Designed miniproteins, single chains, continued (5). Designs and how they scored, part 40

Each design is a single chain, and the fold is of that chain. pLDDT is the mean over its residues in the fold that is shown.

## One batch from the design tools (miniprotein)

Design m17455
Fold by ESMFold2-Fast:
Structure m17455 (fold): chain A 96 residues (1-96)
Amino acid sequence: SWKEEFKKKVDELVERLVKEYGLTPEQAENLRKAAENLVESYEEWVERIVKETGKSEDEARKIVEDFFMGVLEALADIFRGIDKAIELDKAGIKVE
């Protein structure tokens, strides 16, 4: 299930933020709840795409799923980029 895969990736991201950036248990829980609320709006996003693009429900579902998964990957990449920028700055190398 894409929802199970999405939840797993959210949990992995939150665990990383707790370990590397010292998120509190409350902050971690708030992030999980925000992700859950996003997933709960899934059917509304699907209906919107169908109405505005004329695509089938199956195509719209795939677009929404790909979008949510892409957002998680983009967030993971941003944090990797920040980590690398910190390492380069600490080594006296300018990030351009």
Scores: mean pLDDT 73

Design m17456
Fold by ESMFold2-Fast:
Structure m17456 (fold): chain A 79 residues (1-79)
Amino acid sequence: TKEEIEKLRREVESYFNLAEHAYSNGLEEEAIKLVEEAAELLLEAGLITEEQKEEIIEAARAGDLEKARALAEKALEAA
């Protein structure tokens, strides 16, 4: 399970890195979609609730990718 969490962490970090690049290039909708994919991975892994997934996505929709990333990283740290 530790190896699975580490792999999940790398995948989630990759999605947030891509989302930050998309957002900085004015591709706001693409950035939100990438954050949604990261949050879905965390939900499927049982690391967050539906409520926490919605909080992450709402932060991204508000343009606060730093908050969205921090919430996702908090879930991974608790794993």
Scores: mean pLDDT 86

Design m17457
Fold by ESMFold2-Fast:
Structure m17457 (fold): chain A 60 residues (1-60)
Amino acid sequence: MSDEEAVEGARGALRAAEEATSRAQALAAKHGAEDVIRLTDNPEAIELAREAIRVAEERL
């Protein structure tokens, strides 16, 4: 995964978490963010993905 792909993926996961209106949507956003953390060493992407997980967990 490139750094640009990781940052874009993390931003997408954060947006999905913020827009989640159901548990299924929140879980999908959380899983997407966890995948970003697993596949990247980019600090910006990791920070965004961690925030996505936090936001998603607030909706679970």
Scores: mean pLDDT 83

Design m17458
Fold by ESMFold2-Fast:
Structure m17458 (fold): chain A 100 residues (1-100)
Amino acid sequence: SLEEQQRIAERIAADPRLRAVHLLVKAEKAFINNDIKTALKYLLEALPYVEPQEIRIALRNALKKVTDPEKKEILNRLLDAVDAGKEATEAFLREQLEKL
């Protein structure tokens, strides 16, 4: 029900770590569904609360299902930023969001 979904959302929202992990799953799905802007917004919101390896897992999962060369390029560049650190990842996400 909508009420059950709302209770789950409130529980997730109360835990920034749990919310961030949920946002990584949403970002992966958004990349697969060609909603790059939404995917980048979810990653930016999750970034303070997740480890680089968790972002890499989400991005690699998206890469396995994405066939579009432009999306693959964004995902590969984002993986490079993740390897460079959180500050580089944030800068890349903000730059891409300004261009979209």
Scores: mean pLDDT 84

Design m17459
Fold by ESMFold2-Fast:
Structure m17459 (fold): chain A 76 residues (1-76)
Amino acid sequence: MKQELIAKAVGYTIRGIGAELDGDYEEAAKSYEEAIKLLEEAGEPMAIVYENLAKMYEKLGDDKKAAEYRAKAKEV
């Protein structure tokens, strides 16, 4: 059900924020990717989660992925 997918995505987003605050950008990116997957499956993409993932990839030096997720954020 969409609401269950969204609730799970919120959980992953909170986990990502926690990892980001700890400076664990790789774990934060993985958590945001899981949140995005669930939000896309629910049909409820959220620009802010794409923006946060792009920021994580920028901090990890992956400029290509950062650009891809920033572009996705503008499409929602």
Scores: mean pLDDT 84

Design m17460
Fold by ESMFold2-Fast:
Structure m17460 (fold): chain A 64 residues (1-64)
Amino acid sequence: MPKLSPEEARKRLEELAKKYGVSLEKLEEIGVRLVLGESNRAVAEKFGVSVSLVSEIRKILESQ
């Protein structure tokens, strides 16, 4: 996939926030943990969210 612009990445994060019922602030914290090298499972357990949500956030980050 082509790399996402910051605006497109933010829009996709907003869509995930609505889909999973999670705040944007919480999604941003998840993103920081993923950038720091934490696994999808560890982040999901820490924030009480699904591994699927964490995986989708990682894909958005990797597309930048």
Scores: mean pLDDT 78

Design m17461
Fold by ESMFold2-Fast:
Structure m17461 (fold): chain A 103 residues (1-103)
Amino acid sequence: SKELIEELERTWGRNAEKFLEAGIYFFSQGNLENAIALFEKAIELDPENVRAWRNLGKALEKQGNLEKAIEYYTKAAELAEKKGNLDLAKESQKKVEELQKKL
């Protein structure tokens, strides 16, 4: 995971969108560990990227880490609302409410 991020950063440089796309790919393959690390790198490079926060929440939800999933979906909702993306904010808020009921 750490070695993967270092290798990709050497190849792609500091490109948040490439890390986000790679995270989505690993998520689709069921590789949650690599998906999480890639989404975290995307957020490190672009902390205003709502899609990266939302996908990190989704990966942690799939991993069963509901407390962290709630935290990151909350971040995605707040950021989406601040940017005026009301549909994405509403979707992320619904995820927070759903996961809170499981705690």
Scores: mean pLDDT 87

Design m17462
Fold by ESMFold2-Fast:
Structure m17462 (fold): chain A 73 residues (1-73)
Amino acid sequence: LSEEEKKKKIEWLERLEGLLIPRAESVDPELAERIREAFEKAKEAIEKGDEKAYKEYLEEISRLAVEMQALEG
């Protein structure tokens, strides 16, 4: 990934994190911390150029978001 591509991916993750964390905090503060950790690790993977780790952490974020949605319903 180019530096510009890394920047765009990180900005996208930060925006998504800002939308998900308040929702998670409202239903389960422990789940919110798990989501924060997954976002931190995903951003680290982007910085390191580790595409495999990045995809794995995106899958984890997706799974945690589904858990959050289940708790909201």
Scores: mean pLDDT 82

Design m17463
Fold by ESMFold2-Fast:
Structure m17463 (fold): chain A 58 residues (1-58)
Amino acid sequence: APAAAQQRAGDLGTRYAKLVAEVKKELEKEGIKPESDEGWDEITRRIAERVRARLAAE
């Protein structure tokens, strides 16, 4: 059962923040710094792909 532990559950801002956190952790595992030019490009690209996939599933 989904608990209302998050006041903004289902909010796009909350979803975006989770996606950014996930991508940053993936980049850190790959040795890419999220604050680098390459990191920002990868964050932008991967977030765009994940958002597109989620919107297509809705």
Scores: mean pLDDT 69

Design m17465
Fold by ESMFold2-Fast:
Structure m17465 (fold): chain A 62 residues (1-62)
Amino acid sequence: MKLSEEEIELAAQYMELLELPDKYAEIVAKAVLENREEAKKLLEHMGWKEPSKETIEKIKSL
């Protein structure tokens, strides 16, 4: 899966905010890829949480 830097950050933020286990990383990344603008707006409404390095690296490996 090829993600932009913004899409990687958005997916990682959703993983951290929702406290999702790594097994959901690919599903979250695909959802962000298909709905980037909506995902960005929703995160702004819910509040930003800084993703861990581990979560970012996991998303980047997809």
Scores: mean pLDDT 76

Design m17466
Fold by ESMFold2-Fast:
Structure m17466 (fold): chain A 86 residues (1-86)
Amino acid sequence: STEEELREQARKLVELIAKAVKEFGVEAVKERVAAAVDAATDLPEDVREEVRRLAVEAVEAAAEGDFEKAEELLFEALRLALEALA
């Protein structure tokens, strides 16, 4: 199902973000994640702004060790992006 697929992707992204935060620091990862979302110009502006906010909050949650919250935030970001691209 799409939900299971999105949850799997969110979990993989949390692992990558957590590793990146340990190696590069939280601020650098936040900037890179925000830039990646900003580069997704095929997303409507309002959706892109919301996805960016969720993704940045997920980086902060992962940096604090709250991986459950980070996964939930990334799941919502991925869901919104996919709905906008449909």
Scores: mean pLDDT 87

Design m17467
Fold by ESMFold2-Fast:
Structure m17467 (fold): chain A 65 residues (1-65)
Amino acid sequence: MKEEEIKKLEEEIDKLVSQPVTPETLDRIARLERKIRYIENPEVTAEGLERLSEEDKKILEEIKK
């Protein structure tokens, strides 16, 4: 379920925020936040997809697996 997945990602972010700040930790937090946004917005049109970065497109593909 989308809501369950979002809560899981939010919990993971909270754990990362509690850890020492490193470039890897910050990058992972940013990626998880983007994944949550794409899960919340399931109706992405073809026009919308063309405006996404390569990283964001990979996140969207992961969600659709």
Scores: mean pLDDT 69

Design m17468
Fold by ESMFold2-Fast:
Structure m17468 (fold): chain A 73 residues (1-73)
Amino acid sequence: SRKEALELEIEAAVHAIAGAVAELAGDYEAAAEHYRKAAELLRKAAELDPENREEYLELAEIYEKKAEEAAAK
């Protein structure tokens, strides 16, 4: 449902913030894990809310790239 998708979006936002905090601290391993989790949650939200699917998938791609960049450091 749309409500379930929004709950996943909020959880993804929490992980995205945690990832950014980890990056600022130089903890790139933790940052990568948090960004990866944010992307996973956004992909699940896309499946539950087809009307906003494209927006969720775009955000998921952004966090996948952030995770890959953090993991490379």
Scores: mean pLDDT 88

Design m17469
Fold by ESMFold2-Fast:
Structure m17469 (fold): chain A 68 residues (1-68)
Amino acid sequence: SMDELVKRTYEAAVTIAKNLGLDDKQAEEIGKEAAEVVKEALKQGMSPKEAFKKGLKYAIEKAKELLK
């Protein structure tokens, strides 16, 4: 379901951000933003697989920005 994919994206994004060295608050914020990216992508007709990839790419790029 959409809710399951959104939750999975949040959890994956939080894990990625923490593994890259961000604190819990920053990781949770990135997770929420990545989940919103996936919700919007699904609303625009993107496949679940591509929406998930887009959310993860967002999380990685955002984490890198915060680490500079």
Scores: mean pLDDT 87

Design m17470
Fold by ESMFold2-Fast:
Structure m17470 (fold): chain A 121 residues (1-121)
Amino acid sequence: SSLLEELREELKKLDELIRQLAEAERNKDYESAKKYREKIRETLTKILILVNKIFNSSLSDEEIEKLVEELSDEQLSDLIYVASGLILEVELGRISLEEAAEAFYNAFLQLKEELEKEKKE
């Protein structure tokens, strides 16, 4: 589908940004690292909106954007770790792109529940 093709292209961009972030952090280039984290948030927002449309989930585009912006750098790093592992599993042919998208969306929903709990405490 056109949505799966768009998802594939956004995951490619995410993978490139994750590699650039890792290089910036290794080089102690904290200015570039901050810039790459911002671009990763933008790309993750697009990915989550696409996955939401593919699985016909109940979240609005605006809700997804707000939730991604509210993630701490630690929570963002957790999502990056999950995304990197899933991208690798797809590249190795161990899971489908659709299975990876579902697993990633479930990880995001867990973080959403944690954020909602933090706001009530």
Scores: mean pLDDT 84

Design m17471
Fold by ESMFold2-Fast:
Structure m17471 (fold): chain A 55 residues (1-55)
Amino acid sequence: MFQLPRYVSTPDGVVRPVTLEELLARMSPVDLAELLASLEELGAPEDLIAAARAA
């Protein structure tokens, strides 16, 4: 299960729910690459890996 914060404070000071796409988009390229590698090692479905690449 993906254990990430449900809410984030935007630069505008607004607190709102975080989507997976937004969370992935806010990750550094290095962190995103590490996540992608981990998903591949765990044998995640191709569609999930593709979604991570598209973020």
Scores: mean pLDDT 62

Design m17472
Fold by ESMFold2-Fast:
Structure m17472 (fold): chain A 63 residues (1-63)
Amino acid sequence: LLEELRRVAGEEVARLLEQISKYVSPEEFEKIARQLIEMGRRDPEVALRAARDLLKQAEEKKK
């Protein structure tokens, strides 16, 4: 999943997904990864924005 995400959306999106993994369950991580891969295949910039928003939301929930 992470390697596939790197190929379709780029390194930055994959890095953000790795950070999100600290805040979510393994099941949620897999769901998010698949959504980002699908978004990245259409438009890498959309996937990047979505990954940033998801990380922010995950960090805010933990606080």
Scores: mean pLDDT 79

Design m17473
Fold by ESMFold2-Fast:
Structure m17473 (fold): chain A 67 residues (1-67)
Amino acid sequence: SAMEEAKRLAEEGLRLAREGRVEEAARKIQESADLLGLPTVREAAERAAREGDAVALMAIAHDLLKV
């Protein structure tokens, strides 16, 4: 399902963010947000990536996993 795929992408994004792989983490989190229809979350991930903010990406991924 789209929800299961979104969860998988959020988990992968969280792992990548913890590794400091900011661009890859942001792509996975954006894909997860797109599947869930969350444009504001997608924009937040784009901003965090632009700022190099791995901590923000981890927080966004955690929030996606709570859905």
Scores: mean pLDDT 88

Design m17474
Fold by ESMFold2-Fast:
Structure m17474 (fold): chain A 78 residues (1-78)
Amino acid sequence: KKEEEKKFLLEAIDAIEKLAEELYQRSGNHPEVKELYEKLKEYIKQAREAVENGDIETAKKYLEKAIEILNEIKRLVS
C-alpha cells in the first residue's frame, strides 16, 4: 500500500532533519554548517511536500539530496 511507503518516507525525513539540527547546534552555529543546514531544510521541505502529494519518486530524489548534504555536515562537525 502506498500509505506504508509514505509513512516510511516521512519518518526518514523527520530523522534526517532532527539529526541535521543536532549537528548544526553541536557545531556552535558554524557559518559553513549553517549554509548546508539551510539547503538541507529546503530539500526536506520539497521531499515532505512531494510525499503529501503522493509523488513518491520526487520525494525520494529530494531525500537523496538531503542525505548528501547531511553527509557533508557530518564530515565538517566530526
Scores: mean pLDDT 84

Design m17475
Fold by ESMFold2-Fast:
Structure m17475 (fold): chain A 77 residues (1-77)
Amino acid sequence: AEEERRARELVEKAWENAEKARQLIKDPSKRDEGLKLLQETGEELRRAAAESPAAGRVYRRWFGEKVLAQMAADEAA
């Protein structure tokens, strides 16, 4: 129960952070902030994925979003 609650909180926070990061990356002045947020969120999800299969599914989906955001940042440069 407690582990499932913590996993849900991490997942929800990760989704919110990924959305924020994508919005930040659209703004050239905040691109670095967005990329840092994605990196930090990805590392937290990777650790959670080792402990939970549900977190593993979220990490894989989030990784795809991270790649797309990185490509958008590279195009904006």
Scores: mean pLDDT 69

Design m17476
Fold by ESMFold2-Fast:
Structure m17476 (fold): chain A 59 residues (1-59)
Amino acid sequence: IDLSNPLEREAFMAEVQASLYYAKAAIYELMGDEEKAKEYREKGEEYLKKAEELRREAE
């Protein structure tokens, strides 16, 4: 991972945020809160898409 590239760095940060949202989704799923689990999974997917777009721009 080349963090000196600003687009790669932004993509990495977006992936970190996606991972945090997926972790929150997993916690809510274990708690039986399916609505919040779905909400946080959707937010995680949005950040993964952002990371993918930034990585494509970095190429």
Scores: mean pLDDT 80

Design m17477
Fold by ESMFold2-Fast:
Structure m17477 (fold): chain A 80 residues (1-80)
Amino acid sequence: SKEEELQEKLEELKKLADKISDLIINDSPKEEILKQIEEAIKTAEEALRLAEELGDEETAELFRLWIENLKKAKEAVEKE
């Protein structure tokens, strides 16, 4: 179901967030960090679409905020 797909995307995003944190803590190459942030943005945008299709406006608003924060993180990494 779309609800199950949305939950799967949330789990994927949590794994990506953990991976990004690990890469930053270990001073990994900027290109590797950016790749994972871009993957997280893509996954969050797919999750947003699912939330919108389900009519879950509260979850959709949370994903829009999450996407905005990921894009800000990407810009911060790119400036280094």
Scores: mean pLDDT 85

Design m17478
Fold by ESMFold2-Fast:
Structure m17478 (fold): chain A 56 residues (1-56)
Amino acid sequence: MDMIERMLKAEELRKQGYSQSEIARKLGISVSTVSRYLKAIETNPIGVENAVELLK
């Protein structure tokens, strides 16, 4: 639960133009963790209801 919530929040902040460092600071996690979360979401869309517009 907590991991998915952080991943969704990181994606939201990324879309708003925040850097990985800034997202890490806001979520209280490491930059490496943020990078992994964002990459995982892009490679394997996890619970992406309306977060990413798939044009489908």
Scores: mean pLDDT 68

Design m17479
Fold by ESMFold2-Fast:
Order: structure tokens, then sequence, then C-alpha cells
Structure m17479 (fold): chain A 94 residues (1-94)
């Protein structure tokens, strides 16, 4: 069921972002590995090379289905992930 695969990807992405926000790098690495494995196992995600590309695919899928609430959730996660990456890059420069 394609819908369940997209719902799983969304849930894993949400848990990854929450773990990074909490500073729990071990849990974040675990969820990132699960998301990478998802892209390796499911042909639907085989063309996604990054978590941001996966989120773009999720947003397009939910918008096409008219699920505005889930599309908005994906947009929020993508924005938060970009902010966390910028913050990590700032710390890496120091």
Amino acid sequence: DLERVYELALRLAARYVEARRAGDEITADYYEAMLRMLSSVYPEFADTRSLLELLDKLEAYYREKGDEEKAAEVERLREELRELERERERRAEE
C-alpha cells in the first residue's frame, strides 16, 4: 500500500527532526539510517538522494491527493530541518 509507505516516511522524518531538536544525535542517526534504508528498499523513493528530496516527494504526493494537512506538516518539517542544518553548520565553523 503506497499510502502506508508515505505515512511511514513522514513519521520517520518527524521523529528524526524531533531527535535533532532535542540534541539526541544517537536517536537522530538511527532515524536517518531508517529513512536511507526506506529509499533503498522502496522503488518510489529510489530517486531521492537526501532527506530534503524525500520531503519534497512527500509534499508533492499529499498535495496531489488533496491532503492539505499532511502537505503542510511536510513543509513544516522541511523548514525545521533546513534551520537545524544551518545551526549545525554554524557550530561546525567554530
Scores: mean pLDDT 80

Design m17480
Fold by ESMFold2-Fast:
Structure m17480 (fold): chain A 98 residues (1-98)
Amino acid sequence: AREAIERGIELGKRVEKRLLEAGVPKDMAALAAFAAFVAASRIPPASPEEVAEAVRDAVLSFSERLAKRLGSEEILEKGREYAEKAERAAREAAEEAA
């Protein structure tokens, strides 16, 4: 259990760092990192593709909910851009951890 949590924390930190360096806002980078942490902390651990999918879906779902709440289609377009960056960062980080 502890080893799975430590794996998740390490992957989450790597995803957050990559996204901040790519200019993604801190709150969105933190959301992506948390999704990566949850996926990597599973027993058995999620594959790199499953981590990438979980991170993409988390960013898109949050962006859709926020866009509906604020009535802004621009949030959906930005959410799509951030989701694409987050998916790539998560896949690369998970592949490096394997």
Scores: mean pLDDT 84

Design m17481
Fold by ESMFold2-Fast:
Structure m17481 (fold): chain A 64 residues (1-64)
Amino acid sequence: MATVTVTARFADGSTEVLVEDAPATAETIEAAYAKAVALGAVSAELTITSDGVTQVAEMVVEPP
């Protein structure tokens, strides 16, 4: 199963790991994104690892 780590980035330059090595499901990613929005993050970085292959994607967080 693919795993995902989601790290939120904030306007003050701080970062917070919201999800670490969790199953890479749409439900997990959506929940992590909702948490980033609730915390006031400016972006969230997703690191998805599947069969030893790692991909990184950045999501811009829209204001609530």
Scores: mean pLDDT 77

Design m17482
Fold by ESMFold2-Fast:
Structure m17482 (fold): chain A 55 residues (1-55)
Amino acid sequence: MSEEEKKLLEGARKLMESLGLSEEDIEKFLKQIEENPPKTDEEEKAFLNEMRAAA
């Protein structure tokens, strides 16, 4: 895993924790990022909106 990917996963985890997502939902979204990381700003925003909707 690259340094950038690791920072992205750490940032995403902290964001999800602040939104009050369950550990199960956090693990699900982190696995999604690992398997298919957002490649564009639009995909990143869509992913963030999905996490917020899950909270």
Scores: mean pLDDT 74

Design m17483
Fold by ESMFold2-Fast:
Structure m17483 (fold): chain A 83 residues (1-83)
Amino acid sequence: GEELLKKAEELLEEAKKSGDPEVAAEAAIEIAKLALSVSETLEDILRAISLQLRAIGARLDGDLEEALETAEEALKLLKELLS
């Protein structure tokens, strides 16, 4: 549990430091995948998939702000699911 959170927090930190929408979107996708991997209910699975799709959209659009927001939401979901 704790190792997944640390990995997700490191991905988000690198994304913020990079200022690169590609890096931020990739971080959001990976954090959402981590949330999906620990999801046990249909609701949580759908939430995690929705965040992955949103991150992919941000990457296609080159939208740094949307990518970072999606990564932060994915990290919040992961923290919720591991609590």
Scores: mean pLDDT 88

Design m17485
Fold by ESMFold2-Fast:
Structure m17485 (fold): chain A 81 residues (1-81)
Amino acid sequence: SLADLERTVRSLEAALPEFERLADEAGKMTPSERAALISAVDIAYIAALWAKEQGVPGAEEVARRLKEIRDRLVKKYEEAL
């Protein structure tokens, strides 16, 4: 439902500082921990992108920030795997 998407966006927005912290610390993680983080950010980004398409307020900004985190992690760690 739209209300569920709105709550998802608010939860993702609240989680952004933790995603940023985890991304900054990704170099200290095991390969499996980093893969789990990248997967979690990818899932969060897809959810935010879908909410953006549904017109949820703030979803565009949340999706943009998650994409920045994802692109940074993928560029640094997928190329090294």
Scores: mean pLDDT 85

Design m17486
Fold by ESMFold2-Fast:
Structure m17486 (fold): chain A 92 residues (1-92)
Amino acid sequence: MKMAENFAISAVEIAKADGGTVEVEAEGGELTIKLSGLSPQSIAALALKAIGLGLDGVGVEVSLEGDTLTIKIRGLSKKEAEEIKKRVEELV
């Protein structure tokens, strides 16, 4: 799903601009992106982007615990999730 890939790339770019950290995990058809050290504005921007994905019918969950923003994207193939993970790891 190209929208999930575009979102993941945007999340990495925002985190890097803030001097934060990014971790990505792929499990089956789910992609989990964990972001730490973000500004409140960056957290808000990513939450709005995730809402946009949800409105477009993508399965998305957003959670904030302490300093870690976790975004989970569902409904991907295993191959798509693994390719997006690899792409994100190349950008960090």
Scores: mean pLDDT 79

Design m17487
Fold by ESMFold2-Fast:
Structure m17487 (fold): chain A 68 residues (1-68)
Amino acid sequence: SEKLINEFTEEIKELAKELKEKGYSKEEIEEKIQKKVTEFIKKNPELSDDEIAELIAKVNEVLNEILS
């Protein structure tokens, strides 16, 4: 679902900003975000391989925006 992926991507964006503001390293932020993405995929087994690829691409875009 596009809505589900977009809502989760916004949650990841907020989390990454919070962790950066709190002084976490780039590596620590990436690790925490990867963990949350893995948990989200496990909770949503209806997601297709294409939707998972889109989610990963969007998360990487957010990380590049916030951590660059």
Scores: mean pLDDT 84

Design m17488
Fold by ESMFold2-Fast:
Structure m17488 (fold): chain A 93 residues (1-93)
Amino acid sequence: NAQEALEKAREYIDKAGELLKEAVKSDDPEKQRKLIEEARTYLDKAESYIDEAEKLGADPEEVKRLRFEVDTLRAFATMLEHVIKLEEEKKKK
């Protein structure tokens, strides 16, 4: 049902957020990149469940809120990936 789909979306958003927090705390660029890619995979799953919830008649405001959270975490992942690349380039002498 719509509520179960929303709960699954929230679960995957939370998992993505945890992975990105772990990536920020790591000083290993390779580990950071793997965590970012895993987070993106969970965000893709979250979007799939949000789409399912919307089709099942979920509250439009709740759907909109969850989509904004996914978009925010995707933007953060992209920013973090850029920072990692810049730091790696500084170490390449």
Scores: mean pLDDT 86

Design m17489
Fold by ESMFold2-Fast:
Structure m17489 (fold): chain A 95 residues (1-95)
Amino acid sequence: SKEEEFEELYLKGRDYLVQGKYEKALEYFKKAMSLLPEEEIPWDLLYEIGYAYFKLGKYEEALEYLEKALKDPSLSPLEREELELKIEEVKAKLA
């Protein structure tokens, strides 16, 4: 099913992320993201894509995905604050 395919790709992306293989993590996260309509992409997937770009020193791309994640209305106040702090960290790298 598409749901099983999404989960498999997402978990592979997470596994590569933990291994520090950020380009491979991005490959699998983007494959997972492509299975969903734009409106249904969860904020945590967008955050993990942004994080992988940040680790690769691709700060403009990191900022794009983190700002997309921040627009999700399901974020708790604490999750929103942590994400805003990460966005400020990325912006500091671009200054």
Scores: mean pLDDT 89

Design m17490
Fold by ESMFold2-Fast:
Structure m17490 (fold): chain A 68 residues (1-68)
Amino acid sequence: MSIDERLNQILAEAVRMLRAGVPLEEVLAAAERRLTEVGREFGLSPEELARMKAGFRELIRSLAAGIA
């Protein structure tokens, strides 16, 4: 499985959780745990993983605003 496929799965899971009424903070925490696993699987540096987590937080918050 490619990194892009893993990231798409994490995003799809976050969207499902938001639509199910899971609090934003729990959705962000779940996504962060998943991104940490991806970083470990694909050998991302701490700096690369931090940038990826920051981008995903912004994306999930934007999606939550559109759903709310």
Scores: mean pLDDT 82

Design m17491
Fold by ESMFold2-Fast:
Structure m17491 (fold): chain A 66 residues (1-66)
Amino acid sequence: MEELERIRKELEEAIERMRESFELMGLDEKEQIRAAAMAVAARELSTAEDGGEAGKRAKEIAELVE
């Protein structure tokens, strides 16, 4: 299953792109990872036509961070 690896890659890219902004906000590493996961989940939710599927995806991302 490639979905978990895809989600990890998206999280790593999101963290890297937003790392400087997160540091300016004073977030620690754990908070940065969670914020990035929420940003990825929000992006998927905003582009999804079906909120149910987007919700499941957000849960998968949250579990990956944990």
Scores: mean pLDDT 65

